# Designs tried in a protein design run: designed miniproteins, single chains, continued (2). Part 25

Each design is a single chain, and the fold is of that chain. pLDDT is the mean over its residues in the fold that is shown.

## One batch from the design tools (miniprotein)

Design m4836
Fold by ESMFold2-Fast:
Structure m4836 (fold): chain A 85 residues (1-85)
Amino acid sequence: SVREILTGLAEALEAAARDILETRSPERALALGEALLRLGEETSSEGFRELGERAIEAGKLAPEDPEKAAEILRELAELIRELLA
């Protein structure tokens, strides 16, 4: 269901934020962002495209500012969880 997909996406964003705070590694956030950009293009979804762009932005920021990068990803996860409430 759409609810299950969005729940999984919120969990993936939260996991990427934790990974950045623990390791400063951008890889999970960048991979998630690229997948969301592709999904947005394939489905003509502005929402997925914007989520993907912001996740990539967080990944690029992770080595310099892991706190801010994690904040961006957690804010995206919160927005998705609000859609599920």
Scores: mean pLDDT 85

Design m4837
Fold by ESMFold2-Fast:
Structure m4837 (fold): chain A 74 residues (1-74)
Amino acid sequence: SAEELVDYLMEKGLVTEDQRELARRIAEALLAHPGVRAASTKAVLEMVKKAIEEKPEDLDAFARRIAAESLLKS
């Protein structure tokens, strides 16, 4: 789940407490895509990390772009 993913990122020091809500919203947007849910945990963590760094204004558009880029790359 998005909550479990965010908790894991916080344990690893990749997300700070003030970024928790942003990370949760990013994780929910990403996990709404079937291809992202089928991806490895490592791949999903990298997608969330990238989203936190880029701080996109449109999370759904960002999630669609990142899912396509990450899952269609060979």
Scores: mean pLDDT 69

Design m4838
Fold by ESMFold2-Fast:
Structure m4838 (fold): chain A 67 residues (1-67)
Amino acid sequence: SMDAERMEEAAARLKELSKQETLDPEEVAELTAVFLEASRSADAAVRLKALNGLREIEELTGVPVPA
């Protein structure tokens, strides 16, 4: 599905972001938006991956994401 494909792209971007010395706020915001949308997916596996991505963003930024 488009949601699953978008999740794979977002997960790959998050992995690359985690290797960076400086976090791009625009990229962080875009990834957060993608994972928040995916957290409302009808597919339970997609929702779990999205929630895990949001938790990873919180760990990287030190800022809680309200979801």
Scores: mean pLDDT 76

Design m4839
Fold by ESMFold2-Fast:
Order: C-alpha cells, then structure tokens, then sequence
Structure m4839 (fold): chain A 97 residues (1-97)
C-alpha cells in the first residue's frame, strides 16, 4: 500500500511540473512514480492480490505513456496520461486495502 501511495504522490507532483512547464522535473518525478508503482506491483504479486496487481500494471503503462508525451513536449497528452495513472493507482490502493 505505501509504495502505491508514494507512486501517486510522485504522479501528482509530476502533473504540477507539467502544468509549470518544467519538463525535466516532470520526467524525473514520473520515473520515481514508475519505480514505486513497480515496487507496489511486486508486493501485490507476492501477496497473490491479482486485482491490485492488474491496476498497478495499468498505472505503470499510463506513467510510461506520460513520460513519452513529456519527452515529445505534448503537455496535454502527458497530463491526460498522468490523470489516468492516478486513477489506476487509487484503484490499486483500494484493492490492497
């Protein structure tokens, strides 16, 4: 649970960085969000919590898409993918209880 919460915090900070136009900071924060989401995924898999694991995989996919959008300078696309990642991280947290 704590790793998914950290991933969500970094994703929210990345969204703020995108809104501020700080692309280097946004990229670094997205990389941290992916790192913590992956740690949460491994814990969910070890616990046999497939629902939390599925939501974590979707969150990681959207965080990676957001990072790609940041690299391309597509800030609206990046923001959209970050918002989707946050939704799936919230679902992963709920499923992990």
Amino acid sequence: IEHFKKAKEYAEEAKKAVEEGDLEKAKELLEKAIEYADLGLKEAEAAGNEEAAEHAREAIRYLAEAKGAVVKGDLEEAKKYIEKAIEYLEKAIEAAE
Scores: mean pLDDT 87

Design m4840
Fold by ESMFold2-Fast:
Structure m4840 (fold): chain A 67 residues (1-67)
Amino acid sequence: ARAAAEAQLAAFRAEMDRAIREQNVARLQTLLAGVQQMRAQYSDDEAVVAELDALEAELRAAIAALS
């Protein structure tokens, strides 16, 4: 359901913010894998895919900045 996807996206964003504060690169990499898995599950929902692609870019940038 769309509501479930929105809840998962909100959870990923909250966890990303926490991992950045903690400088936890391993956790950011785990979140990136989770985002990629969710993208595969919602591959036919263009709006959800766009949100996940944006989140993936933010996660990759955070990993690069902390590495």
Scores: mean pLDDT 84

Design m4841
Fold by ESMFold2-Fast:
Formats: C-alpha cells, sequence, structure tokens
Structure m4841 (fold): chain A 82 residues (1-82)
C-alpha cells in the first residue's frame, strides 16, 4: 500500500490525475480500510497522499478531486477528513 500511495503522489505531481484515480479505484478497498483507521489512529501511509495533494498544480488537484468524487465517492468523502 505504501508503494501504491507513493505512485499516486508521483502521478499527481506529474500532472496525470486520471492515472492516479485509476490506481486509487484499483486499490479502493485497501484505501478505504486505511482511511477509516486514520479516524482513530494517525497513519504515516497518508503522508504520501497528503504531500501529493499539497504539491500538485491547482488545476491538476481540481481535476483529481472531480474524478475521484465521480468514480469513488466514498474515498472522496474519507479524504475530506484527512
Amino acid sequence: LEQVLAEIGRLLFGGEPEKAVDLMVENRDALIRELRKHRTVPTPLLTHLVMGLLTMDESTKQEFLKLLKERAPELYELLKYA
């Protein structure tokens, strides 16, 4: 999962939000599990995703969030609180 989150961050930094969302959808169950754990225990795995979101171009960030909300709304809602 850490390698998957690092690759998502790399894709977002590289301006490839569609590929990042594809990878998140492919790993949906594992990501939902980790994000739900984060509500009770902070997890270092989310650092890669948060850093990706903070360092990406604003247009890439908006496209990523739009695609995530459309294709994986539960992941979008969980990330809203991370």
Scores: mean pLDDT 69

Design m4842
Fold by ESMFold2-Fast:
Structure m4842 (fold): chain A 93 residues (1-93)
Amino acid sequence: MSLLEIAEEIFKILEPHLTPEQRKELEKLLEELKKLVKEKASDKEIIEQALKFLDKVNEAVSNADLSEEEKKKLKEAMEKFLEKLDELLERSR
């Protein structure tokens, strides 16, 4: 899976549990990440934007009333997202 596909999956899992303000903020961060990938921005810029998205996801999760199944799916998606970021970091060395 691409970094964007994983980010979209994370957003879909969280979307029903987000406030309107949190939803707008996450949608903006996701769209900025999509733009950087589409425009073939540097790995550094993609990583920085992906980390901003992840930070906002963590804030949203701390206040969300997620089911055990949703928590499991979110954990798996976030682990895959971090693995993709690690691949980008290793490639830039």
Scores: mean pLDDT 82

Design m4843
Fold by ESMFold2-Fast:
Structure m4843 (fold): chain A 101 residues (1-101)
Amino acid sequence: MMDILVDIMLSTFPEKLHPYIDKIYELLKQKKFEEALELALKVSEELSKENPLLAERFLVSSLALVYLALNKDEEAFKELAKKFNIPEELVKKAIEYVNLF
């Protein structure tokens, strides 16, 4: 499942973001959830200066990857998101996005 979402991200996001998608995926395979989320937030914050909509889409997709890497453990995912001050609306969007598969 996580591999399918990575393939979708690589097909839909600009090539300049592909190294970050690959790095997030690698960190998640190593169960480095906090490092993966910190990287996703940093990339999203930088993107938001030029394209806020692309930044939100990237963050939601990255959050969906984290949720899948946590085996859809909603409580663990929400606790991790809260630790990084991620808005509840984006957490909900990530869960809903995963449920489309």
Scores: mean pLDDT 87

Design m4844
Fold by ESMFold2-Fast:
Structure m4844 (fold): chain A 67 residues (1-67)
Amino acid sequence: DAVELAYQAELAEFRAELAALRDDPEARATFLHRHLGLDPAEVRALSYEEALALAEARMRERYEAAK
């Protein structure tokens, strides 16, 4: 399934990009706002682990909605 493969590839790329931004809350907030539409103020208040969990949940919601 091309949609499933695209989702897995996007998720892997997203995890790698977020890992690179682990110590930069501002860059993380900008990245997540650009790619997932998350509120930058909300993301700035989160730890890296919390931001990663929120991002993964939003990506899964997008995948489920696209079915």
Scores: mean pLDDT 80

Design m4845
Fold by ESMFold2-Fast:
Structure m4845 (fold): chain A 95 residues (1-95)
Amino acid sequence: SITDVVQSLISQLNSQMPNMSPDSQQIVNQFIGSLQSIVDMLQQGRITPQQAGQVIIYHLQQLSVQISRTSSPDVGNTVNSIIQDSTQQIRSIIS
């Protein structure tokens, strides 16, 4: 489910948090807050799974851009791998 993908994504991002700069940590924490809000809207039936998936993919694309500006190459590459995997999983659910 989208909720399961989001929980996995949050767990993986939290595991990388200690390796991040303070600026990257702030960006990732704001992103996690956005994901939780989207999941809450989905659970309340305010948005469809397709709408939730599209909004999450948009936020993942924004996260990728922001992390590339604020992180080391090693951290940036790891986070972008997490982003790409999560994006593919969500696309498979909403297709």
Scores: mean pLDDT 88

Design m4846
Fold by ESMFold2-Fast:
Structure m4846 (fold): chain A 96 residues (1-96)
Amino acid sequence: GSMKVKLAFYGFNSQTHYIYTRMDTPISTVIQQFSDQMNMDPSQVTFRREGVELNPSQTFEQQGIRIGDAIDVYVNGQHIGTLFVMSASVKNTWKK
């Protein structure tokens, strides 16, 4: 089965948001989930890796994205923060 991942968003406004998804999920679906959490219009949100815009009709797997990758989040052309692709299976054995 496809790997379950945790996307950890760190906004430049000191806000943190978490999105739980799978590597076989279309990027457009992830943008929608992110936009719903942030109360934003998904048409204004773009994801970039190393300055290149990700194709929203493809999955993370189809674009070679892996655990440990960083994805920059733009809203209306402004860089607002970064999503870190993390394994969702990491046991939190430490208090919080």
Scores: mean pLDDT 80

Design m4847
Fold by ESMFold2-Fast:
Structure m4847 (fold): chain A 108 residues (1-108)
Amino acid sequence: DLVTRRKILAAAIELGPETATMEDVAKAAGVSRSTVYRHFPSKEALREEIERRLKVGKKLDEIADLINQGKYEEAFKKAEELSKETGWSPEKVFIQAIITAEEKKRKA
């Protein structure tokens, strides 16, 4: 399920995906080894998903910064590019970037 998949990803990121074994990730996430392998069939698959998530997060931050600068056309173009990488619609990416922009503005 989606909740379990997120727990596994969070544990792997915290442990460091380069050095952590699939067993270490399972223990940190509070799940069985078979549950980890059910969501990620290999260490490479887990690492690729982490790299994708970190890259997506960084690009969302960049789009959010453009929104806070009033550069909406540039922000939407970058959302279209990220849409192709994530499988999300451009509108969904842009909405998520708006949420991130508001969170950044509130923390500043």
Scores: mean pLDDT 78

Design m4848
Fold by ESMFold2-Fast:
Structure m4848 (fold): chain A 66 residues (1-66)
Amino acid sequence: MPIDLKGRILAVLRERGPLSAAELAELTGAPLFVVRRGLKELVEAGEVESRRVGRTTLYSLSPAGR
């Protein structure tokens, strides 16, 4: 299992702001189902927050210094 997929997701979110799971899959090169699993774990850990905007769920870094 890639040990750095979560780190890569966090880096992309930090640089580009709120993104969908599909956009993260394209940017990381990982399969969508793997990205969704990583996002679920990051949301449960409090590292990432999810927000529904219309028909799309967007993911962003939890504010760690706002």
Scores: mean pLDDT 76

Design m4849
Fold by ESMFold2-Fast:
Structure m4849 (fold): chain A 89 residues (1-89)
Amino acid sequence: NAAAAKANLLAAGGAANAAALAGAISAADLLSIIANINAALAALDANNFDAAIASITAAAAILSQYSSPNAAAAIASLNAAIANLNAAK
């Protein structure tokens, strides 16, 4: 469900922001993560699910270098978004 994927992307953005506020990720990486989440949302609005999954995967790759609980929560939300998009196509 694309709507469920969008909700998971919003949750991932919130968790990434929480990680940055805790000092667990850099501001530069936060900007890259949010840019990839915004690119995924734009791709979903265009019904380009493959482009959305690629952007989500890029955001998850940036987060995977960090060991914070908030980064782990963001990765879980991004993986849930991918699962919802694979179910929607």
Scores: mean pLDDT 85

Design m4850
Fold by ESMFold2-Fast:
Structure m4850 (fold): chain A 66 residues (1-66)
Amino acid sequence: GAKVVVTITGSRPGLDMQRGALAPGERVELPAAETTVTFTEDGFVVVRSPERTIVASASDVKVELV
């Protein structure tokens, strides 16, 4: 099925609230059917799935549907 792919592209780490820091260059795949992507007004991306919540600066992350 389709997946949401989160890649840390900037120099600042992202945060996976369940697993800890996501280093620059790290890539996470999540099931698209159960994943929501929210862009905040203060410049963050919040990616929520049943098992993982990822937060990163919008300028330091790439989010793709594949």
Scores: mean pLDDT 85

Design m4851
Fold by ESMFold2-Fast:
Structure m4851 (fold): chain A 77 residues (1-77)
Amino acid sequence: SLEEELQELNKELTKLNEQIAKADAATQEKAKELLLVKGGQIHDLMQRYAETGDVAALEKAVETLRELIEELKKIVE
């Protein structure tokens, strides 16, 4: 389900944030920029879903969160 997907992705994001917090300043700065851009997009999509019930917005939020996690992994790894 989308809820199970979101829970799993949020756990992975939490783990990545722990790794980022222990990384050098340059890595933290790159991660912060990506989190601001992609995090903002996810927030806007989730707000649309909450206000309108648009399932396509929820699906796109999950997709964007997955993309964010993959990009953060590249920065940390």
Scores: mean pLDDT 84

Design m4852
Fold by ESMFold2-Fast:
Structure m4852 (fold): chain A 72 residues (1-72)
Amino acid sequence: TAAEEVKAALEAMGQPEAAERARAALEDGDVETARRVVDEAFNKAMSEAASEDVLAIAEKAARAYAAIDRAE
């Protein structure tokens, strides 16, 4: 499901608490909250990232957004 894909992507970004919040929001049909959680998790991961991790984090964030877009 889209909720499971978003959870997996955020967990891969090292954001397990955000992963659970986004999953719960999507299961409740709250796409706006899910997008906000992904935005916050991505911004946090990017602010803490070493240069060599930036592309991997961006790829995981893109996957999370794509899953949310499919859930609409």
Scores: mean pLDDT 81

Design m4853
Fold by ESMFold2-Fast:
Structure m4853 (fold): chain A 61 residues (1-61)
Amino acid sequence: SEADYHAAVQEALARADAGTPLEEILARLRDFLRSLGLPEDEVEEQVRGFGAYLEARRAAA
């Protein structure tokens, strides 16, 4: 659901702010999106986009 997706994104942001390695955050997000029944191509697209966002967020700090 959209609420589950939003919760996963918020958890990923909290982990990033806590200093968790991006590779671990993205692996957890990928597994969670798969658990929601998303197609593999959509999972990889979402993970790629979010990974780029987290890298930009860290570069701006």
Scores: mean pLDDT 80

Design m4854
Fold by ESMFold2-Fast:
Structure m4854 (fold): chain A 88 residues (1-88)
Amino acid sequence: DALEKAIELLKKAAEALKAGDMEKARKYVEEAKEILESESKNDQRLLLAADALDYLAELIKEGKMSAEEAIEALESLIKGLEELLKEQ
């Protein structure tokens, strides 16, 4: 399932942030975003999640967000996506 893969990638992004690997975290966020954009034709909420990830990746890249704030944002998105997965 593409949504399960996106959730897995976001969990890996959060672990990378906890390890201080901002570049690896950004890469996982970008990969998850691409999956959610691809699947957005089936649910508009996935497009909104992809847009949120795009903004998060940009803030991380610009150093405008701490690792702790980015982890909290990712964990919130993961929870929301897991709830959407249960509705399928």
Scores: mean pLDDT 82

Design m4855
Fold by ESMFold2-Fast:
Structure m4855 (fold): chain A 74 residues (1-74)
Amino acid sequence: LPPEVEETLAEIRRLYEEAVANPERREELIAEARRLAAELLELARRTLPEEFLAPLEERVAAIFAEAEAALAAA
């Protein structure tokens, strides 16, 4: 994946980790993470070759599945 995409994925992961650690900010942090993910996927569908789209969508889905599992356990 392009470096800028990897940076955005790292930012999304950072936001959800902060949401797990800070229940009082959880709603705003998860909303921001979801917004970034939606923007990333929309941009990727317009700019990335098809072979990168499925891995990217899978990585985004994995990050949010991990986040939801962590939030459910908290």
Scores: mean pLDDT 80

Design m4856
Fold by ESMFold2-Fast:
Formats: sequence, structure tokens, C-alpha cells
Structure m4856 (fold): chain A 101 residues (1-101)
Amino acid sequence: GLGTGVAAGAVAGTGGGADGALKGTEEAAYEGGKQGAYAGAEAGGVEGAYMAGKAAGASASGLGGEKMGKGAMEGAKEGGEERGEEQGKAAREGGEEGYKK
């Protein structure tokens, strides 16, 4: 269900964020955020993309996490009813755009 998918996506995103924190670089947080957004979207759709992208992207800064999560959420919404790989790609692209702005 949605709740289970959101939790799975958040866990995946948090793992990426932890790696980013260990390396202490914005690049690691950015890459972790993109991976989290993709995995979160696959597991939990729009909400999973937001939560996982935000958590992973936040390892360098809270603002970076917020931008990543919002972008991922918008990308996943544009992916519409299509789930899995297509929604994951849309979430990742949205997160990448949001983080860079």
C-alpha cells in the first residue's frame, strides 16, 4: 500500500543520504537525492519520491533536501498514472532540476 511504499522509499533515500553525509559533499547529497527520488517513486509514487528525495538530498543542507523533494514530487506527478521505471525517471529528473535551481 501507499504507506508501505513511502516507508520503503524513505529508507532507500536515507541510506543514500548517510553516504553523502559521510563524504561531506554536496555532490554526494545530490547523487543520493536523485537515487532516493527514483527509488521512492518506484516504491511509493509521488509521496515516496518527495520523502526519499528530500531525506537523501538533505544530507548537505535542509534547503537542498527541500528542493530535491519538491522537484521529485513534481516530476512524479507529471509521470501521472504510470508507475515503476517511468515514474522513477520523471521523479529523478524533477529532483535534479529542483536541486539545481
Scores: mean pLDDT 64

Design m4857
Fold by ESMFold2-Fast:
Structure m4857 (fold): chain A 90 residues (1-90)
Amino acid sequence: SESEKKLSDILDYLVFNLGFTVEDLIANLDKKIYDVIYSRKGDSAVPIVGMIAKETGINGKTALKMKLIDFLSKVTGLPKSEIVKRIKEY
């Protein structure tokens, strides 16, 4: 589905481009996406979040304040429980 493709594309970026593991993502779902990316990329976190937001149609300033799970739910349209399940299956 389109929702599944959107989630897969974002997960591929986080894993292959930013170096997160599935375990890292599960552990950080309730943390702000900015804080998650900052932990790996430091000062580059703002432009990276801005790029992800632009590609997914979310306002960049809004994305900086969102928890990772809330961001993934909003951009995919999937409920949070389904996102957790799909990340564990990734």
Scores: mean pLDDT 86

Design m4858
Fold by ESMFold2-Fast:
Order: sequence, then C-alpha cells, then structure tokens
Structure m4858 (fold): chain A 66 residues (1-66)
Amino acid sequence: MEEERKAREARELVLKHLPEGNELIQNNDKEKLDELGYQTLVELYRISGDEEKAKEIEAKYKERKK
C-alpha cells in the first residue's frame, strides 16, 4: 500500500515482459516457468493491481501442477 511507485514499476515490467512470459508458459511449460516463473508473474500482477490476470496465471499454474 505504501509502495505506489513500486506497483507502477511492477505494472510496466509486467507489460514489457508479458508477451514473452505468456509464450514461455505456452511453449515451455514445466521447464522454467513451473515454479519461479509462474509465481513471479502472479506476484507482479498482484502488485500492479491486475488481480484478474494474476488469477488467470495462477489457475493455469495449478492446472500444470497436476
């Protein structure tokens, strides 16, 4: 809450890397994005205030756990 600038920076970072992140999830799931990648994306979206996107990525991550 006291990190307004941090939330903005996180949003810009997510937007900048979002296309590659989604491509990695689609093409290289269970490799590099199994844990750290998914958790990082979810956390970045949550910090940026995009809970909807965070939920989508989290849902995909949980499906991959099976």
Scores: mean pLDDT 59

Design m4859
Fold by ESMFold2-Fast:
Structure m4859 (fold): chain A 87 residues (1-87)
Amino acid sequence: MLEEVQRVEDELIAELEPRAQAAHEELEERLAAGEITPEQAQQMKQDIVTQLTREMLRRLRERLPDNPLAQQVVAQTEAQIEAQLAK
C-alpha cells in the first residue's frame, strides 16, 4: 500500500533527521572555517545523503518485508543512488 510506505518513510526521515542535521551543520562549519573547499563540501554532502538514504531503505525493508511496493521503492531508490555516484 502506497500510503503505508509513505507513512513509514516519513517516520524514518524523522528518526534520521537529527543525524542528518548534525552532519550538515558540521560540514557547513568546516566550509565556513576554510578547512574544506566548496568542491569537497559538495562531495561530503552527497556522501551524507547517500549513507542516510541507504540506512532508510534498510529500515524500510525491515519494517515492511511483506509489502511489494516497499521492495519496489527500495530498488528504484538504489538505482537512483547508483546513477548519482556514476556522475
Scores: mean pLDDT 78

Design m4860
Fold by ESMFold2-Fast:
Structure m4860 (fold): chain A 66 residues (1-66)
Amino acid sequence: SAPAVGETVTAVDEDGKEVKVTIQELLYQSETVAVYKGVDDDGKEVTVSQDLLTGELTVSPYQPLE
């Protein structure tokens, strides 16, 4: 099932490290991927991508394009 706002999920970063993220909002969803904005345990804003075929969660730094 898709993560809910306020739910804490464990996602993997670019270095393969597990990161706990509290989901804040759904940014984008397609048939293959869902992308969420969240915050980690250190208060850092992050993006979580869920593969909808495997259920795998990956996390990257939130970087708004300005």
Scores: mean pLDDT 78

Design m4861
Fold by ESMFold2-Fast:
Structure m4861 (fold): chain A 86 residues (1-86)
Amino acid sequence: LDAELARLRAEYAATAAELEAALAAGDWEAVLAQAERIGELLLEGLRLQLEQAGYSPEEIEKKLKEARELIERELEELRARLEKEA
């Protein structure tokens, strides 16, 4: 668990740095792609936390589906906001 969490933190930091670079470059497609990557890393972190808390595989899948739907909604709102910049 600790090693997996350390890996996720490192990937999150790297993805955040790429997001900063994309924002500085005005590359809105890259901004959206990095935001999507951050969402996937958050879902992986949630999965590990739920497994550690002793949730069943079925409960984990249900909660991950709910979290993914929320992330997809936020990404759609981000896309709409970025389109206003174009």
Scores: mean pLDDT 81

Design m4862
Fold by ESMFold2-Fast:
Structure m4862 (fold): chain A 100 residues (1-100)
Amino acid sequence: MTIEEVKKILEELMKEPFAAPMATLPDPEYEPDYEKIVPDPVSLEEILKKIESGEITTAEEAFEEVEKMVENMKKYYPKDSVRYKQALEVLEKFKKMAEA
């Protein structure tokens, strides 16, 4: 899989309603405790920017960033929350699109 193929998958994934909480980083003004729980925050927008800047050059690196983003969501939100379930759905959809 090429980095261009992964970029397209991430752009399509960002259009999904369940991906909205992961599209951008939380606003520190409204979520001041986020950085205390998640010291290395990642969003879909940040991953796409890193691909465009050349900081992420391989599909494997992009995959690792998506997995990290999902683990950050699972760490911050309770297991029975909508946000936790949305994080799992993003990972499942991403893997399915990457294997198609």
Scores: mean pLDDT 81

Design m4863
Fold by ESMFold2-Fast:
Structure m4863 (fold): chain A 70 residues (1-70)
Amino acid sequence: STPKAKVKITVTGKDGTVKTVEKEVESVEDYKKAVEEALKGFSGEATVKTEVTKDGKTVSFTEDVVITPE
């Protein structure tokens, strides 16, 4: 079986709006879908924090992004 990871994606817009999406992912495709869901409704500058938990270990990273309406 493919190892499962839990991902928590927190998007903070420049206006202070915060959205969190939590998913279990078994593939890169599942991860991409989680990111797309987290970014929906945002445009322009945002901060994205991603936390990945697998086998009881959590790694996190934060990126500043520019989200286009397309």
Scores: mean pLDDT 78

Design m4864
Fold by ESMFold2-Fast:
Structure m4864 (fold): chain A 56 residues (1-56)
Amino acid sequence: SLLSLAELSALPREEQAAALLRASPNLKVDRGTVSAILRRNDYDLFAALLALGPYA
């Protein structure tokens, strides 16, 4: 699925991890891992997506 960064950025931080997982069904991680990566990257979605690459 192709979800735009603008759409993800418009979501509350607490919803971004869940939305990113829904947008990326092939991603082999749980919500906790996605949330940790988002927090580690200060909710920079581009940086978080790069960090999530190895899990796809």
Scores: mean pLDDT 73

Design m4865
Fold by ESMFold2-Fast:
Structure m4865 (fold): chain A 92 residues (1-92)
Amino acid sequence: SEEDKLKEMERILDKISQITIEIKKMAENNEDISKLQEKLEEMKELLKKIQEIRDSIKDPDYQSKATTIVMLSEYSVKQSEQVIKQKEQELK
């Protein structure tokens, strides 16, 4: 159902949010950039999955909510990329 698709997207968004927190903590703890990049790639795979689910939703009432979840997920990925880029610059 469309409702079940939306719930799956919300579960994936929660996971993306947790990884965002993990990346920040790993960066603060000066963990290897390669490990931060691995977490970022996991986030990007989850974003791709959310986008595929959103594209499968045909009901306009659910499309708006699904689009918001995609936008929040994209924002989290962008923020994590900025954290990693800043950390890479500090190591030069």
Scores: mean pLDDT 88

Design m4866
Fold by ESMFold2-Fast:
Order: structure tokens, then C-alpha cells, then sequence
Structure m4866 (fold): chain A 55 residues (1-55)
């Protein structure tokens, strides 16, 4: 979903983990088709949560 994508980007940028463009590339790289985008967004979000939880 577009809204979840924006949330992920804002979270990553706010935390200083990645830039907006880097997050978008991660989503594209993880997705095989448009149908996979939502799954990729969720998986990337979980990865961000782990990185943030560590420090």
C-alpha cells in the first residue's frame, strides 16, 4: 500500500537509517511484481524495527 510505503520511508529517514530513495530501491529490489510490493514493505519495516531496537 502507498500509505505503508510512505510510513516506512518517514521512519527510516527520521531514524537516519536510509534515505527516501534507498528505501524505495529496497522495496523495488524485494518485489518481483506489484503484488509483492506490500509484502516487501512489511518485511523491510520489520528489518527497520530490528535495527532501531538495537541502537
Amino acid sequence: DEEKKKELIERAVKAGLYTEEEVEEMIKKSGLARTYTAVSILEIGRQFDKELAER
Scores: mean pLDDT 65

Design m4867
Fold by ESMFold2-Fast:
Structure m4867 (fold): chain A 82 residues (1-82)
Amino acid sequence: SMEELKEKLKEAIRRQDAVKSYEYAVKILAQKLGVSPEEIRELLSKITDPNAPEEDKEKALKLEGEMVQLVMEARRELEEEK
C-alpha cells in the first residue's frame, strides 16, 4: 500500500540509508504514476543520456523534482513526529 511505502521511506531516511530511501521513493512514484519501478529508473536515466531528446530530459528532470519533494516531505513528517 502507499501508506506502507511511505513508512518504509521514513524508516530508511531515519536510518540514513540512501540506497533504501531511493528505492522506496522510486516505488512510491511508480505507484502514483501507474508504472513499474524499472520504468521510473529508466526515465530518470534520460537526465544523463546524451542521446535522449530534450523533451525526454525535461520530463525526467520534473520526475527527479517530484522524487526530491517526496523525500523532503517524508523528512519533514519525521521532524514533526518528535
Scores: mean pLDDT 82

Design m4868
Fold by ESMFold2-Fast:
Structure m4868 (fold): chain A 53 residues (1-53)
Amino acid sequence: SDRHQNLIIGRTIASTLLVDPAEGERLRAQATPESQAEGDHQLRLLQTLLDNV
């Protein structure tokens, strides 16, 4: 499903941005707006978790 694909791609973008920001930005730029929005959401969740540990 489109939602499932956007979630997988978004999570990949988010995790890549944390470990390799340059590659993460490249992946984000090539993604659909829906996958970019999911990635931004997933990154915010990951950053919140890291800030509270």
Scores: mean pLDDT 83

Design m4869
Fold by ESMFold2-Fast:
Structure m4869 (fold): chain A 86 residues (1-86)
Amino acid sequence: SAVKEAEESILEAAKKILDNPLGKVTFSVVGPNGELGELTLETNADGKTKIEGVTPEGKTTTGTIDGKKLLDQAKALVEAHEKKLA
């Protein structure tokens, strides 16, 4: 399903963030009708992560989150998913 594909894309992005917590990580987001969106996360020197991209609905999205919170969320997501597979 499109939701499962989006979840897998987000999980892969989370794994990339854990491997490379600084820099750019790009991941695909799939909408319910198979529309493709793409989001890029970029952590700056201040430890803040900028979010930029296009949602599956074609909307441009921007935001900023704390890089430490991003790392914590990525770790939690990967751990939760691995626990379900075990």
Scores: mean pLDDT 71

Design m4870
Fold by ESMFold2-Fast:
Structure m4870 (fold): chain A 100 residues (1-100)
Amino acid sequence: EDPLVVDTAVLDVAAGGSATVELTVVADSPGRYRLEALNLGSGTVTVEISVNGRRVGTVTVAAGGSGSVDFDAAPGDRIVARATADGASTLVLVLERVAP
């Protein structure tokens, strides 16, 4: 099945800095979700993902690279992505429902 896009964010991270964004599961049922991160910047970015305050994964994305973390979530769950970068970077974050 094709993934269903649920939420998206664009996050600018300064060299040696950090940025945080909250994503919401706006779906009608619990399921398996994927957070995809695409790094359009020049630095390496480490993204920590938390669901309702619990860390579910970490992904490191090189300049021009992409990565993802899969986790279980339900409607209204609070998903927080925290990015740290060693060089100036722009992250595109896509939250997708990949399974029921």
Scores: mean pLDDT 79

